Designed miniproteins, single chains. Designs and how they scored, part 106

Each design is a single chain, and the fold is of that chain. pLDDT is the mean over its residues in the fold that is shown.

## One batch from the design tools (miniprotein)

Design m3927
Fold by ESMFold2-Fast:
Structure m3927 (fold): chain A 59 residues (1-59)
Amino acid sequence: EEEKERIRRQADRVLERVLAAHPDLTPEQKAELEKIRDEAVEKGLPVSVFAARADELVA
C-alpha cells in the first residue's frame, strides 16, 4: 500500500526526467514509457530497473 505509493512517485519522477531530457519523443514512445511505468508500480520493481528500461527505449 504505502510501498506502492512510493514506487509510483519514483516512477513518475523518472518519467518526468526522461520526457524533459527527450522533448522529441514520439507519441508511441511516450505510450511505451507509460506502460513500463505502470508495470514497475504494479510489480513493485526497483526504480533503477524502470530507469534502465526507459533509457533503452529512448536511446
Scores: mean pLDDT 77

Design m3928
Fold by ESMFold2-Fast:
Structure m3928 (fold): chain A 67 residues (1-67)
Amino acid sequence: ARAQELVDKVVEMLKEGVPDEEIIEWIARELGVSRETARMILEDVKKDPQKAINRVEALERRRAAAA
């Protein structure tokens, strides 16, 4: 699942010591979202990865509904 893969990649970047700013830029680029939204996703990953997955899935559903 795309949401799971994205969250897993963010977890790996955090383990590798990638700066939060670089992770935020990567999320924003991968999902086509603002840096503010990407920051919220990163915060969700740090606190509750399932919440991050749910947020990404909601964004993907909204994108599909708009297409």
Scores: mean pLDDT 81

Design m3929
Fold by ESMFold2-Fast:
Structure m3929 (fold): chain A 99 residues (1-99)
Amino acid sequence: MQLSLEEAQAALREVLELLREILRKAEADPSTPEWVRVLLRAAVERAAIAARLTDRAEMAALAEELLTLLQSLLGVVPEELRPAVEEVIARLQALLEKL
């Protein structure tokens, strides 16, 4: 069953809030590598843009780019942040199947 655009935007706003919390934790920890913070900021920006899109194809394309970015992050995030990144990946995969 296909999600409405409003439901997809709401799901992406939830993804955005989770990514903002992950970024907040990464920025609060001085041991977090600068590269991880750069990638997390890029993920937050993509999620924020995707959540405001009204075109389904553009939303799906940007969500796919975000998914690829987050999958690359699993190799570089601190172990403590890994479960939260995995949760965001799972939510994006579920969203993309219903877009």
Scores: mean pLDDT 86

Design m3930
Fold by ESMFold2-Fast:
Structure m3930 (fold): chain A 64 residues (1-64)
Amino acid sequence: GELRELVLKLIALKLRKIGLEIELERAEAAGDKERVEELKKEIEELEKEIKELEEKIEKLEEEL
């Protein structure tokens, strides 16, 4: 059902965020300022998507 699909998407987004955070640490260690800025931007957009999806899941759980 819809709830299961949203939960699986949330898990996938959270795993992607962990991957980007690891890449960010590597870029910071390498002194790659351009890549650091790009990764921070991607992480911020992903955090927004995660929050919106968590809110949708919470609302659907309240309707059950």
Scores: mean pLDDT 85

Design m3931
Fold by ESMFold2-Fast:
Structure m3931 (fold): chain A 56 residues (1-56)
Amino acid sequence: SEEERREEEIRRLLEEITDLSVKELKAAVEKRYEEIDRLTKEIKEVEEKLRKLLEE
């Protein structure tokens, strides 16, 4: 159903945000500031996609 497809997409985006957040934390521990900046931008893009899907 439409609702099931939407829930699956939301789940995938949440998993992507989680994965990127873990990578960002690792980059922060390693003081890789350029990588942190890149990952922060990627997280914001995925968050925007998630926000649009949650907009009913």
Scores: mean pLDDT 84

Design m3932
Fold by ESMFold2-Fast:
Structure m3932 (fold): chain A 65 residues (1-65)
Amino acid sequence: MERFLKTLLREFKKNRESYKKEIAGLEKEIAELDKQPLTPETRQRRLAHEFVRDLLKALLEEVEK
C-alpha cells in the first residue's frame, strides 16, 4: 500500500496539470449525471465518479503541500 501511494504521488507531481484537468472532467461528468433521472444505474455511476474525483483531489492536495 505505502509503496503504491508513493508511486502515485510521484506521478501526480510530474503530471499535476493533467490530473487537475482529469478532476475537472470528472466534476463535469458528475454534473451531467445530476441532470439525469435518479435510477440505480445513474446513482452507481455517480458514486463511482465521485470516489475517483475525491481520491484524485486528496492526492493533488497532498502533492501541493
Scores: mean pLDDT 76

Design m3933
Fold by ESMFold2-Fast:
Structure m3933 (fold): chain A 77 residues (1-77)
Amino acid sequence: KAEELAERAVELAREAARAAREYLATGSEEALRRAEELAREAEKLLKEAVRLAEEAGDKEKALEIRERVARVAAEGG
C-alpha cells in the first residue's frame, strides 16, 4: 500500500511539473491552477505513503519514498 501511494505521488508530481512547464511556455492560468492542484495531491499521497512505511517500521522505505518524489519534483520529470 505504501508503494502504491508512492507510485501515484510520483505520477502526480510528474503531471504537476508538466503543467508548470505549460504555464511557463503559454502563460495559461488554467495550467497554473492544474499544476498547483496536482502538486497538492502529490504531497498528500507522499505524506500518507511515508506514514504507512514508518508505521510498518521500514525506515529505509520511508526515506526512499521521500527522495523519489523530491527528485521528480526538483528535476521536473
Scores: mean pLDDT 81

Design m3934
Fold by ESMFold2-Fast:
Formats: sequence, C-alpha cells, structure tokens
Structure m3934 (fold): chain A 60 residues (1-60)
Amino acid sequence: MSKEKVLELATVVAAVKLMQGASEKEALDLAKKVAIDNGFSEEEARKIAEEAVKRAKELL
C-alpha cells in the first residue's frame, strides 16, 4: 500500500476512535499500528500517526 493510502486509512481509523470517545493517545497508538502493519518503520509510523490524528481532529 502506498504511503498516501496508509495515511488515509490511519486518518479514518483515528477519526472513528475519537468519535467513539477514545483518547488522542489511543487514536495515535492505533494509527501508528496501522502504519507499522503496512510495512513502515517505527519512525515513519510515528510521523504518519501524528499527521493522521491532526487530520482526524480537523474532520471532527
């Protein structure tokens, strides 16, 4: 999966978690797991997760 598609998926997952009342930390951890499961390094996954949560908060 491309980095752009993984970021989109992570954003949707983070948004759903935040809508369910999860904390920002829980949304970040899940978004990071999505990136890692799609083959990104720990450092790249962290950056993807941070961007995904920012975008998710803008959508809510």
Scores: mean pLDDT 83

Design m3935
Fold by ESMFold2-Fast:
Structure m3935 (fold): chain A 73 residues (1-73)
Amino acid sequence: MISKEKLDAEVYEAIGAMYLGLGNRLKEKDPEAALESYKLAEEVYQKALEIDPNNVRAKEGLELAKKKIEELK
């Protein structure tokens, strides 16, 4: 059964994915807003990993968010 901590990590994972998707949508029309969305994704994925260090999707999302931030710098 999923612990409360694991559920909280999954919620942060989902929020991170939403910000990552928002950044992808905005990058053509508003690169500054896209960069902000990717930074929010990075922060939220870091929160997920603080709660559940074994969350593979959060690890992958964090790496992708960092890569997208570097691409827009």
Scores: mean pLDDT 82

Design m3936
Fold by ESMFold2-Fast:
Structure m3936 (fold): chain A 104 residues (1-104)
Amino acid sequence: SLIEEMLALEEEARLVLEGALEALRRGELSLDDVRAIMEGLIVTEERIIELAEKAGLKEVVELARRARELAREGLRETDRERIAALLEELIRLEEEMIRLLKEA
């Protein structure tokens, strides 16, 4: 189902972002790692937007577009504290999308 595919993608994205935030806090995340994660997240969110539009889930589309824009900002960010704030906001958006998909 479209919802099951989106849920799996969002749950994987959340785990990657949580792991990245923990690694960043330990000083174990390079800027190249951040860029790779953000590039992967942009691809994931573009897929979620496509699936959510097909499913008629307008709120999920809007949240996924916001996550995509934050990930694009993350490609240019070099400040550790700003990267941490971006990762925390992305995790929050992923959790909200997961909640909405489970209620769908």
Scores: mean pLDDT 91

Design m3937
Fold by ESMFold2-Fast:
Structure m3937 (fold): chain A 120 residues (1-120)
Amino acid sequence: SRREEALERAKKIADDFIKKVNEMLKKIEQSKDPEEKRELLNEMITLAGNALTDIVNLLLREVSPEEAVEILKELADYIQKKNPNIKLEVRVENGRLVVKLTITTPDGTKYTVEVSVPIE
């Protein structure tokens, strides 16, 4: 079904994203240079925003907004099981789909990226 294909494609984007975040988090933990850490953190946030935007755009092109919300909730569980340092939250507010991604770094600091799109 289109829903199952959309979920599998979203999982593939998530898997690539998780792999890259894991590599960046290791580099951040190993780095002793504050400037290098800042550059890596900025790159990680940019990567998170791009991955989240790609997933949301994919789902809204392939399935209904209601199905996109269901897929994103399934994807949130999938991501959490793959990497407990990454949390995906989904809500619908005032006719908008709001998707929030939080990454926890090794020092316990949390970085959040949010994508908000109108549901038509």
Scores: mean pLDDT 88

Design m3938
Fold by ESMFold2-Fast:
Structure m3938 (fold): chain A 62 residues (1-62)
Amino acid sequence: DVERSRREQEKIDEAAERTVRETGASPEEARRAAQQALRELGPDAPLEEVTRAAIERVRKAR
């Protein structure tokens, strides 16, 4: 589903940007964290939950 994939990508991009602002992580590290968070929470997870999970992943990795 092309529309679903596009919405998932936009959510990952937004969560990654917020993660960079909150943690100071690199854009690449933040993007990976956001992708993993979305995989764990599922594609329909709210942006806020994906962002929180991505931030937590970045902080735990350090």
Scores: mean pLDDT 79

Design m3939
Fold by ESMFold2-Fast:
Order: structure tokens, then sequence, then C-alpha cells
Structure m3939 (fold): chain A 75 residues (1-75)
């Protein structure tokens, strides 16, 4: 799915940016767009990709838990 692949690539690049807050905001924006469009599979893929990037970056535990909780809601 080209839409899922593009969204994952954007989120991966966003969370690799030096400015963590900007990267996090961009990832959240991409997720919100997928949810608003009713694209559940894309939203799940975005959250999974974001969690991988956040964990690799050593993001704060509360940020990681928030994304994990959001993913559980979509299961």
Amino acid sequence: NADVERAKAIVEKALSLPDFEVGLALAEMVYGLAVSAGKKDEAIAILQTALEGLKKRGAPEDVIKRFEEELEKLK
C-alpha cells in the first residue's frame, strides 16, 4: 500500500530529525490525518513505526506509553 509506505517513511524521517519536538509533532500530525481519513491500517502502521523510532531515540517513557496506549485502542 503506497499510502502506508509513504506515511511510514515520513514518520521515520521525522523522528530522526535533531529537533525531537518538531519530529514528534510531525509524526502526530501524520497519524491524525490517517485517523481523520478513516484509514485504520495506515494509522496502526504509523503508530508502530513511531514507537520504533521513539524507542531508538530514547524518548521519554511517558511519550512511549502514550503511543502504546493509542495503538491498543486501535486493536
Scores: mean pLDDT 81

Design m3940
Fold by ESMFold2-Fast:
Structure m3940 (fold): chain A 57 residues (1-57)
Amino acid sequence: GAAEEAAIRRSAESLRATLLAAGVSEEQADKAAEEVRASPNAEEAQRIGVRHLLELV
């Protein structure tokens, strides 16, 4: 639903901002955010985001 889509979008933007603040390149941060945005639900979006943080930083 719209609320879940908004939560996924916010997770993607939060991940992007965190990666950029950590010194990750804009291209890598955008790629990670796009993968989070493609998640089927908010819970999986959060798990994918954590995985990206562990792999990219």
Scores: mean pLDDT 79

Design m3941
Fold by ESMFold2-Fast:
Structure m3941 (fold): chain A 68 residues (1-68)
Amino acid sequence: GPAEQAEAEARAAAEIAAGAAQAVTGKPGTPLSGEAFEDGGIGYGEADGKLYRATVDKKTGEITLEEL
């Protein structure tokens, strides 16, 4: 249902953040949390003791990674 879809999209955003964190650190990434919106999502991940936020824009298809 819609709640399951939103939960899956939030998880996907967190997995994107974890994968991006792993790519920049060379250490295993851990998905933490995510939020899904109509036009995108925000995911949080951790790698090598560092926190990262990934912003996913469905409108442009862009993914922006930020170290917190």
Scores: mean pLDDT 79

Design m3942
Fold by ESMFold2-Fast:
Structure m3942 (fold): chain A 79 residues (1-79)
Amino acid sequence: KLSAEELKKEAEELEKKAKELEEEAEKLKKEAEKLEATGDPEKIKEAKKLKREAEILKGIAGIYKGTAKYLKEKAEKQE
C-alpha cells in the first residue's frame, strides 16, 4: 500500500497533468473562437474540430483531478 507521502506525490503529479491539459484546452478554445470570428466557412469547420479536441482534453483533465482529489483524501485519512 502507498504511504501518505506517496499518495500525495501521485496526486500532485496528476494535478500537474490536469493543469497542463486544461491550459492546452483553453488555448484550443481561444484559437477556435478567433477562427469563428472570421466568418469564413472553412475556418469555422476548423474551429469546430478544435472545440471538440478542447472538450476531450477537459474531460481527461477532469478525470485526473478527480483521481488526485481521491488520493489526497486517502493521504489525509492516514495522517
Scores: mean pLDDT 83

Design m3943
Fold by ESMFold2-Fast:
Structure m3943 (fold): chain A 53 residues (1-53)
Amino acid sequence: SEREISILMARKLSLEGEIYLLSKKSDDPKSAEEKKRLEKELEEVTKQIEELE
């Protein structure tokens, strides 16, 4: 549904912002690991949006 797409789009933007902020951290192994997790979540959200379009 259109509402579901809107919610997923908002979540996608939030994840992109978090990934961007983590990319500013230098040589922090925890930040690198967290960024990898968020990137995977972003990929899943993007796939869900494509399935609903």
Scores: mean pLDDT 79

Design m3944
Fold by ESMFold2-Fast:
Structure m3944 (fold): chain A 75 residues (1-75)
Amino acid sequence: MEAEIGAEIQAVLSGAKDASELSEEAVEALRAAVGGLQAQIADPEAYGLDAAQVERLRATLARLEAILAEAEAAR
C-alpha cells in the first residue's frame, strides 16, 4: 500500500497522472510528506542539512504543495 501510494504521487510528479486523480490515501501521504519536509526546512541543523540540500528540499516542497493544493481543490 505505501509503495503503491508512492508510485501514484510519482506518476503525478512525472506528468503521467493529474493531481486531481490522486486517491484519498495518496493525498494523506502527500500531506504527511509536506509536513515532514517543512519540519526539515524549519530546522536544517537538527537534520544535518547544508544550504544546497535545503534549497533542493524547498524546490521539492513547493512542487508537492502545488500538487496537494490541486488535489484538494478537486474535491
Scores: mean pLDDT 76

Design m3945
Fold by ESMFold2-Fast:
Structure m3945 (fold): chain A 89 residues (1-89)
Amino acid sequence: MKEEADKYIDKAIEALKQGNEEEAVKNFTKALELYAEYARQLPDPSERARVVASAALIGIGLALESKNEEYRDKILEATRKAIRDVDAA
C-alpha cells in the first residue's frame, strides 16, 4: 500500500508541473486515502502519526506549488480529512 500511495504522489507532482491541477488533486486525494489505510494497519500509534504527518507535509508542499487558490484549498482539505480518518480508525 505505501508503494501505491507513493506512486499517486508522484502522479500528483507531475500533474502540477504540467499545470493540470484537477489531475493533481485527484491523484493527491487518492494517495492520502492509501496512506490513511496503510497507517490504520500499523500497530504502533506513533508510527501511524508519523505516516499521516509525512503525508500532511507533502500536501502542504503541493499546496504551496499550486497557482490556483481553489485547488490549493482542495489539497489542504484532503490533507485535513486524512488526519481525521486515521484518528477515527
Scores: mean pLDDT 75

Design m3946
Fold by ESMFold2-Fast:
Structure m3946 (fold): chain A 65 residues (1-65)
Amino acid sequence: MQEAAREAERAARSVPGVTDARALAHGDTVAVTVTAESPEAGEQARRAAERVARSHGLSARVTLL
């Protein structure tokens, strides 16, 4: 479960324009908070985190700052 959170965090952080990302797993959900320089970077990070969560059979909840 925490491996999914770590992968989601790394995936979000790898998106150009993302300045910070944090993730934690709880139950069937990975909660990810992303700080991005642009809405486009934030949406790309959201999609990356959602893809990672789904690969682990989990849901993603993404908060963009």
Scores: mean pLDDT 82

Design m3947
Fold by ESMFold2-Fast:
Structure m3947 (fold): chain A 68 residues (1-68)
Amino acid sequence: MKKPKKPTKEDVEEYIKLQRELSRNLRDKVDEAKKILDEWLSKFDPEEFKKVANEYGKEKRKELLAKL
């Protein structure tokens, strides 16, 4: 069985960066972008990644909301 990698805040930052790059490069291919993101995430445990992402995402979301 493939053992999931322990997620770090750096991994969450890479994920967010990947989402942005895919949104720019694959505007008309949302399904393709989703496949790439899902495959990248598959190396982590989803519950652990979600916990780290929630902590990191709160800070980044607050920055984005301030710019909106």
Scores: mean pLDDT 69

Design m3948
Fold by ESMFold2-Fast:
Structure m3948 (fold): chain A 80 residues (1-80)
Amino acid sequence: MKEKIEEAKKLFQKGLLYYAQKKYEEAIEYFEKAAKLFEEIDPKSLEAATAYMNLGLAYEELGKKEKAEEYFKKAEEIIK
């Protein structure tokens, strides 16, 4: 469990790095992996919600508004 949390954190950090470099496709890949791991560890994970929010932002940067909205809604559902 703790090992998976560290793995998810590293994946999320890589997503942030690619996002900062405007490599949105790579950012999406890492945010998606991080979000799934955080959600697997804890379905009410604030970290999973944060990863889905960043995934939505990356899709928005690519002009994929429908995909972005889907992930923003998923993040909101986890918090609620």
Scores: mean pLDDT 84

Design m3949
Fold by ESMFold2-Fast:
Structure m3949 (fold): chain A 55 residues (1-55)
Amino acid sequence: KKKEMLELMYEAQKEFLEEHREELEKAAKENNTERAKKALELIKEMEKELEEREK
C-alpha cells in the first residue's frame, strides 16, 4: 500500500540523479564551472539519500 509511493519516490530520485549527472557532463564539456559545481552538489546529496535506501 505504501510501497507504491515509496517506489515512485525512489524512481523520481534516480531520475533526478541521472538528469543532474548529464547536466554535470554538459557543464564540464562547456567549461562552465558554476553549473558543474551546482550539479555536483545536487548529485552528492541525492547519492547519499539513495545509498541509505539501497542498504
Scores: mean pLDDT 74

Design m3950
Fold by ESMFold2-Fast:
Structure m3950 (fold): chain A 70 residues (1-70)
Amino acid sequence: MKLTPEQAKRLIAFTKERFEELKKKYPKEDVIKSLNAAIKSFEKLAETLGIPDEVREEMLKALEDLINEV
């Protein structure tokens, strides 16, 4: 399945909105653990699907930025 940069940006935006909802319901530590698990899952999925390096790096950076905003 081919992931476009536009789809990647939408996925990150959706993840950020879901993260904001989770932050209101759960302790900071649990939210950080969930984000770290999502990053690891994405890294494995990106390797399996052969996602281009530029798209992979942009998505990983966005997810890491979300952790820093917690």
Scores: mean pLDDT 71

Design m3951
Fold by ESMFold2-Fast:
Structure m3951 (fold): chain A 78 residues (1-78)
Amino acid sequence: SELEKAEELLEKKKESGDPEAVELLEEALREAKRALESGELPDLADEVGLLALGLLGIYFKDERAVEAARRYAEELEA
């Protein structure tokens, strides 16, 4: 699933010690927090937005993020 992929990607990047991976994780967390505060879902056009959606669904249990990830996955398979 999209949420599982986002979680695995976050864990791999965190373990790498790569400064670029750390920056990506920080941007994703910032975007997830922005989405929670604004009520607007992350932009799914890039990796930061996809990771932020995963964080919302997995760690913050945002129902909107879970539904958005499901729809995004369906569109990718169409």
Scores: mean pLDDT 64

Design m3952
Fold by ESMFold2-Fast:
Structure m3952 (fold): chain A 99 residues (1-99)
Amino acid sequence: AVDKLEELLKPTVEKLQPLVEEAERHLRKFAADPSDLESKLKALELWKKVYQILKDEIQKLLATTSDPELQQLMQDALAKIDELLAKIDKEEAEIKAQM
């Protein structure tokens, strides 16, 4: 079931790979220097963009999917993405308060 959702999202995930790699580069800079809050903010901004694009694609797939098991998985994935986006917004606010 999860494998089917992953296969449907594979083209989108591949298109997002450069953004993920850029986010990981910024996270490595922050890991090397924890005072580099700008690098942490850049990583969060990029991950937020990745999750927003994934959310949009899952919503499009959900609109055309007739498989009830896939519909449930997509709804669960959307709920998880919304949780992650809310967490990113909170972390961005906390970092900006330290700058």
Scores: mean pLDDT 85

Design m3953
Fold by ESMFold2-Fast:
Structure m3953 (fold): chain A 72 residues (1-72)
Amino acid sequence: TAEGLALLAQGGLAFDAGDYETAAKLYTEALRLLGEDNYVVLQGLAGAYAGLGDLETAKRLFERAREAAAKA
């Protein structure tokens, strides 16, 4: 939806600004609206968690994004 795409864009802006906490929140909401297999959102969320220093969560999210992309 347009709302989910807007949240994805806002998450990207927060990420570029180094606000990884806000980026993670916005990407999580975008994932809820765009679907939990949306690999673009999953990659963004993984990057946000990596920025926060949560490397284990980031790794799992990157693995999920890779699997989702392989089926897209």
Scores: mean pLDDT 84

Design m3954
Fold by ESMFold2-Fast:
Structure m3954 (fold): chain A 79 residues (1-79)
Amino acid sequence: SVEEWRKLLEKLDEEVERLLEEASKIKDEEERRRKLEEIREGFERLYKELKEKIKDPELLKKLEELKERITRRIEELLS
């Protein structure tokens, strides 16, 4: 259902934000960069899967907004 997809996207957002915060606390710059790239790759794989499965326009918009926010956050942490 649309509600189940909404809940899944909310959980995904929370989990990715948690992972990014944990990665941001890694003191070694090289290890931090590797963790951020790992998170980026994992999210991109999941994004492609979700984009194919979700057909609701409002949820697709939410997924795209989530992708933009996560991509921006990773770029900021890599700077």
Scores: mean pLDDT 85

Design m3955
Fold by ESMFold2-Fast:
Structure m3955 (fold): chain A 98 residues (1-98)
Amino acid sequence: PEEIQQLLEEAKRLLEEAKRSAEEGNIEEAIELVRRAIELLDKALSQKDKLSEEQQRLLQEALGSTLNALDSLEEGNIETALKLIEIALENVEKLLEQ
C-alpha cells in the first residue's frame, strides 16, 4: 500500500502542475506532466492485486480521465482537458482517502 500511495501522491502533484500549466497556456508542459502522471497511474494499476475492488475502479477511472485529458490537450481542447484533469484529481484524492 505504501508504494502505491507514493505513486498516487506523485501523480496528484503532476496533475495539479499540469492543470496550472494548461491554465497559463503552457500546453507542451501540461502534456509532458499529464504523460508522466499516466505512467505513474499505470504503474499503480500494475499492482492492482494489492487494491480493493473499489480502489481498482477509482484508479481505472483516474487513468481513463487522464488519458482523455492528454487527447484533449493534444487536440487543443483546453477547456475539456482542464475538466478531465479535475475529474482525475478527484478520483486520485478519493484513492488517497481510501
Scores: mean pLDDT 88

Design m3956
Fold by ESMFold2-Fast:
Structure m3956 (fold): chain A 78 residues (1-78)
Amino acid sequence: MEVNERARRQLEILRQSMEDPEGLVEITRTIGRKKGLSDEEIEELVKQLLAERDPQKRLDLLIELSPELREVADAIRE
């Protein structure tokens, strides 16, 4: 039960972050740090996400950092 609510909240944050550049930056930094990326790698990803206007490509970049997000998004869509 709590896992499903957490998954929905993560998806809501992700959707809002893709439309809100500030939220997108914070999510990217948080995921990058958890994955053990360097500050330079995280800032390069932030730069790429802010330059990318296509929401689908932004999602692809985030999924590269956290493939688990794809499973959550797919499960919620069904």
Scores: mean pLDDT 66

Design m3957
Fold by ESMFold2-Fast:
Structure m3957 (fold): chain A 66 residues (1-66)
Amino acid sequence: DDLHRQLLSAVLTALSLRGGADEGDKKSQQRLAEALRRAADIAEQLGDPLTAEVLRKQAKDVEEKL
């Protein structure tokens, strides 16, 4: 399904941005938060609201560091 591919892409994007975000790069932190929110929306569409809530919390935690 296209949604599963989109979720995988969003998660891989978030993983690639984690290193830069952890190093304090604000641009990587903003992009990481956006990727995590996108992954959460897709997880909800796939019927996994618990994973979506975890991803949303992670996005909020990243945004609070900005």
Scores: mean pLDDT 80

Design m3958
Fold by ESMFold2-Fast:
Structure m3958 (fold): chain A 64 residues (1-64)
Amino acid sequence: LVYMTPLHEAILRTLKKHGELTVAEIAERLGISQSTASAHLRVLVEKGLVERRVVDGVTYYSLA
């Protein structure tokens, strides 16, 4: 089942506006903890809506 929460929608809008962001940047922009942002990003990656990539040891997220 695909389920979209308001937080998932906010993450997707933020990535659409800014392109690539780290977990810390997403968490700060949305006013949530990094652990919460990380958990929801994992779900969005599993859904195929977000891509995860590592650049110089830093993990970035972008729209798929």
Scores: mean pLDDT 81

Design m3959
Fold by ESMFold2-Fast:
Structure m3959 (fold): chain A 107 residues (1-107)
Amino acid sequence: DPEAEKERRRLEYLIRRVQSSTPEQLEQARRDAARAAGGFARWAKEQGLSAEEARELGERMGMDPDLIEAVAEAVENSETPEEAGRLARELAERRFEEELARLLELL
């Protein structure tokens, strides 16, 4: 299953990154994720993209699946580009914290 193989490689990469990262590097990664999601969601909303179109574009760009879902959810649940950007940042930070907690339990 190509999708299972892709997910396994992603998980292995994330585990290694967490093991080798300082707290400051993890905080920076969280900020970078929020910035990326916020910028993309705002831009997608400005272009009139649907949540599904934003997902497809994010996948083509090689974005992290958690960031793609944060962007798609923000685009679907917002009326303005500014609101989409704000929601995407909040969702990306929450998903990052949940993923980090999950990975730390595996270590």
Scores: mean pLDDT 81

Design m3960
Fold by ESMFold2-Fast:
Structure m3960 (fold): chain A 83 residues (1-83)
Amino acid sequence: SLEEIKKHVPSLSEEEIEKLKKIFDKYDKNGDGTIPKSKLEDFLKDLGLNPSKEELEFLKSFISGDTIDFLTFLGLVEIYLSL
């Protein structure tokens, strides 16, 4: 539920989470609930964010594989907004 998701990213509003989900679904072309790690920069730019190379490398350090699920993605956005 949105309430459960909100517990994992307390700095993000419900409106922000809904906006992020719409953009995530655009990148999740296969509907499997993940996006490629290589698309993280493009995704953040679609959000109106402009990460530096160092910020992007820092965010990628939290990703254990080649794909990012929605909860991991929300956590990365929250981390970026605290930088």
Scores: mean pLDDT 79

Design m3961
Fold by ESMFold2-Fast:
Structure m3961 (fold): chain A 81 residues (1-81)
Amino acid sequence: VSLSQTYDDINNVTDDDGATQITNVVSQYTPSSQGAVSDGARMMYDGNTFDQAKQSVSTYTPDDAQNANSILDQIQDIINS
């Protein structure tokens, strides 16, 4: 997954400021962790629950799951703000 796709996936569930801040953090992750973040954000955009998105990313490796879950928590915090 490209970083541009990750930005778009996050922006679809947040706003431009949130997407910019979160993508800057995600850019430091491995490509596999970036992919896990994109998958989770897309699930939230497609109308899946936050718990379903977290469950989906938890099937990745432990490091990728931890990174993606951390980002999904940040996305949910922005949505709730």
Scores: mean pLDDT 82

Design m3962
Fold by ESMFold2-Fast:
Structure m3962 (fold): chain A 107 residues (1-107)
Amino acid sequence: MEKLIEELKKNIDDPEKTLEILSRVRAALLYQLAKLTGNPDLIAGAERAARREGVPEEERDLTKEQVQKLIEMAKEIREKHKDDPVLQAAVDSTIALAEELLRLLDE
């Protein structure tokens, strides 16, 4: 996940590249959420999604601190690209997944 966060910081001014990186970030978040459920079907589905998005295995694990950094980055992207409805939707989806993961990690 650290590499994906750094790629978001580097490409924050590039809306097309930011969308691509956010897709990988959401796939990693979904994989971590699936792992917390312990449901093998959900884990298998999320793993397939992460592979399809090109997220390497080492970038799929997330610490609470990394999830918090992702939420901060997503909010910065939202503020920077207010006039891009596609990017706004992608950011909102990413924040929702990250906040749910934080909620579960705090239990």
Scores: mean pLDDT 81

Design m3963
Fold by ESMFold2-Fast:
Structure m3963 (fold): chain A 55 residues (1-55)
Amino acid sequence: SMEQVIKELENRKKREEARKRLDERIATLDQGSPEQQRLAEKIREALREVEALES
């Protein structure tokens, strides 16, 4: 699940590299179907929550 991917990123030492990969994935989803675009939005929201917890 995407929640598992986000959790993996939070616990990884290579967070910056993983974030770049995730951003690329999100960009791909934004170019896809409406369902994929909604998924991208949910991922961005989850990332903002993680960043808020880390800040």
Scores: mean pLDDT 77

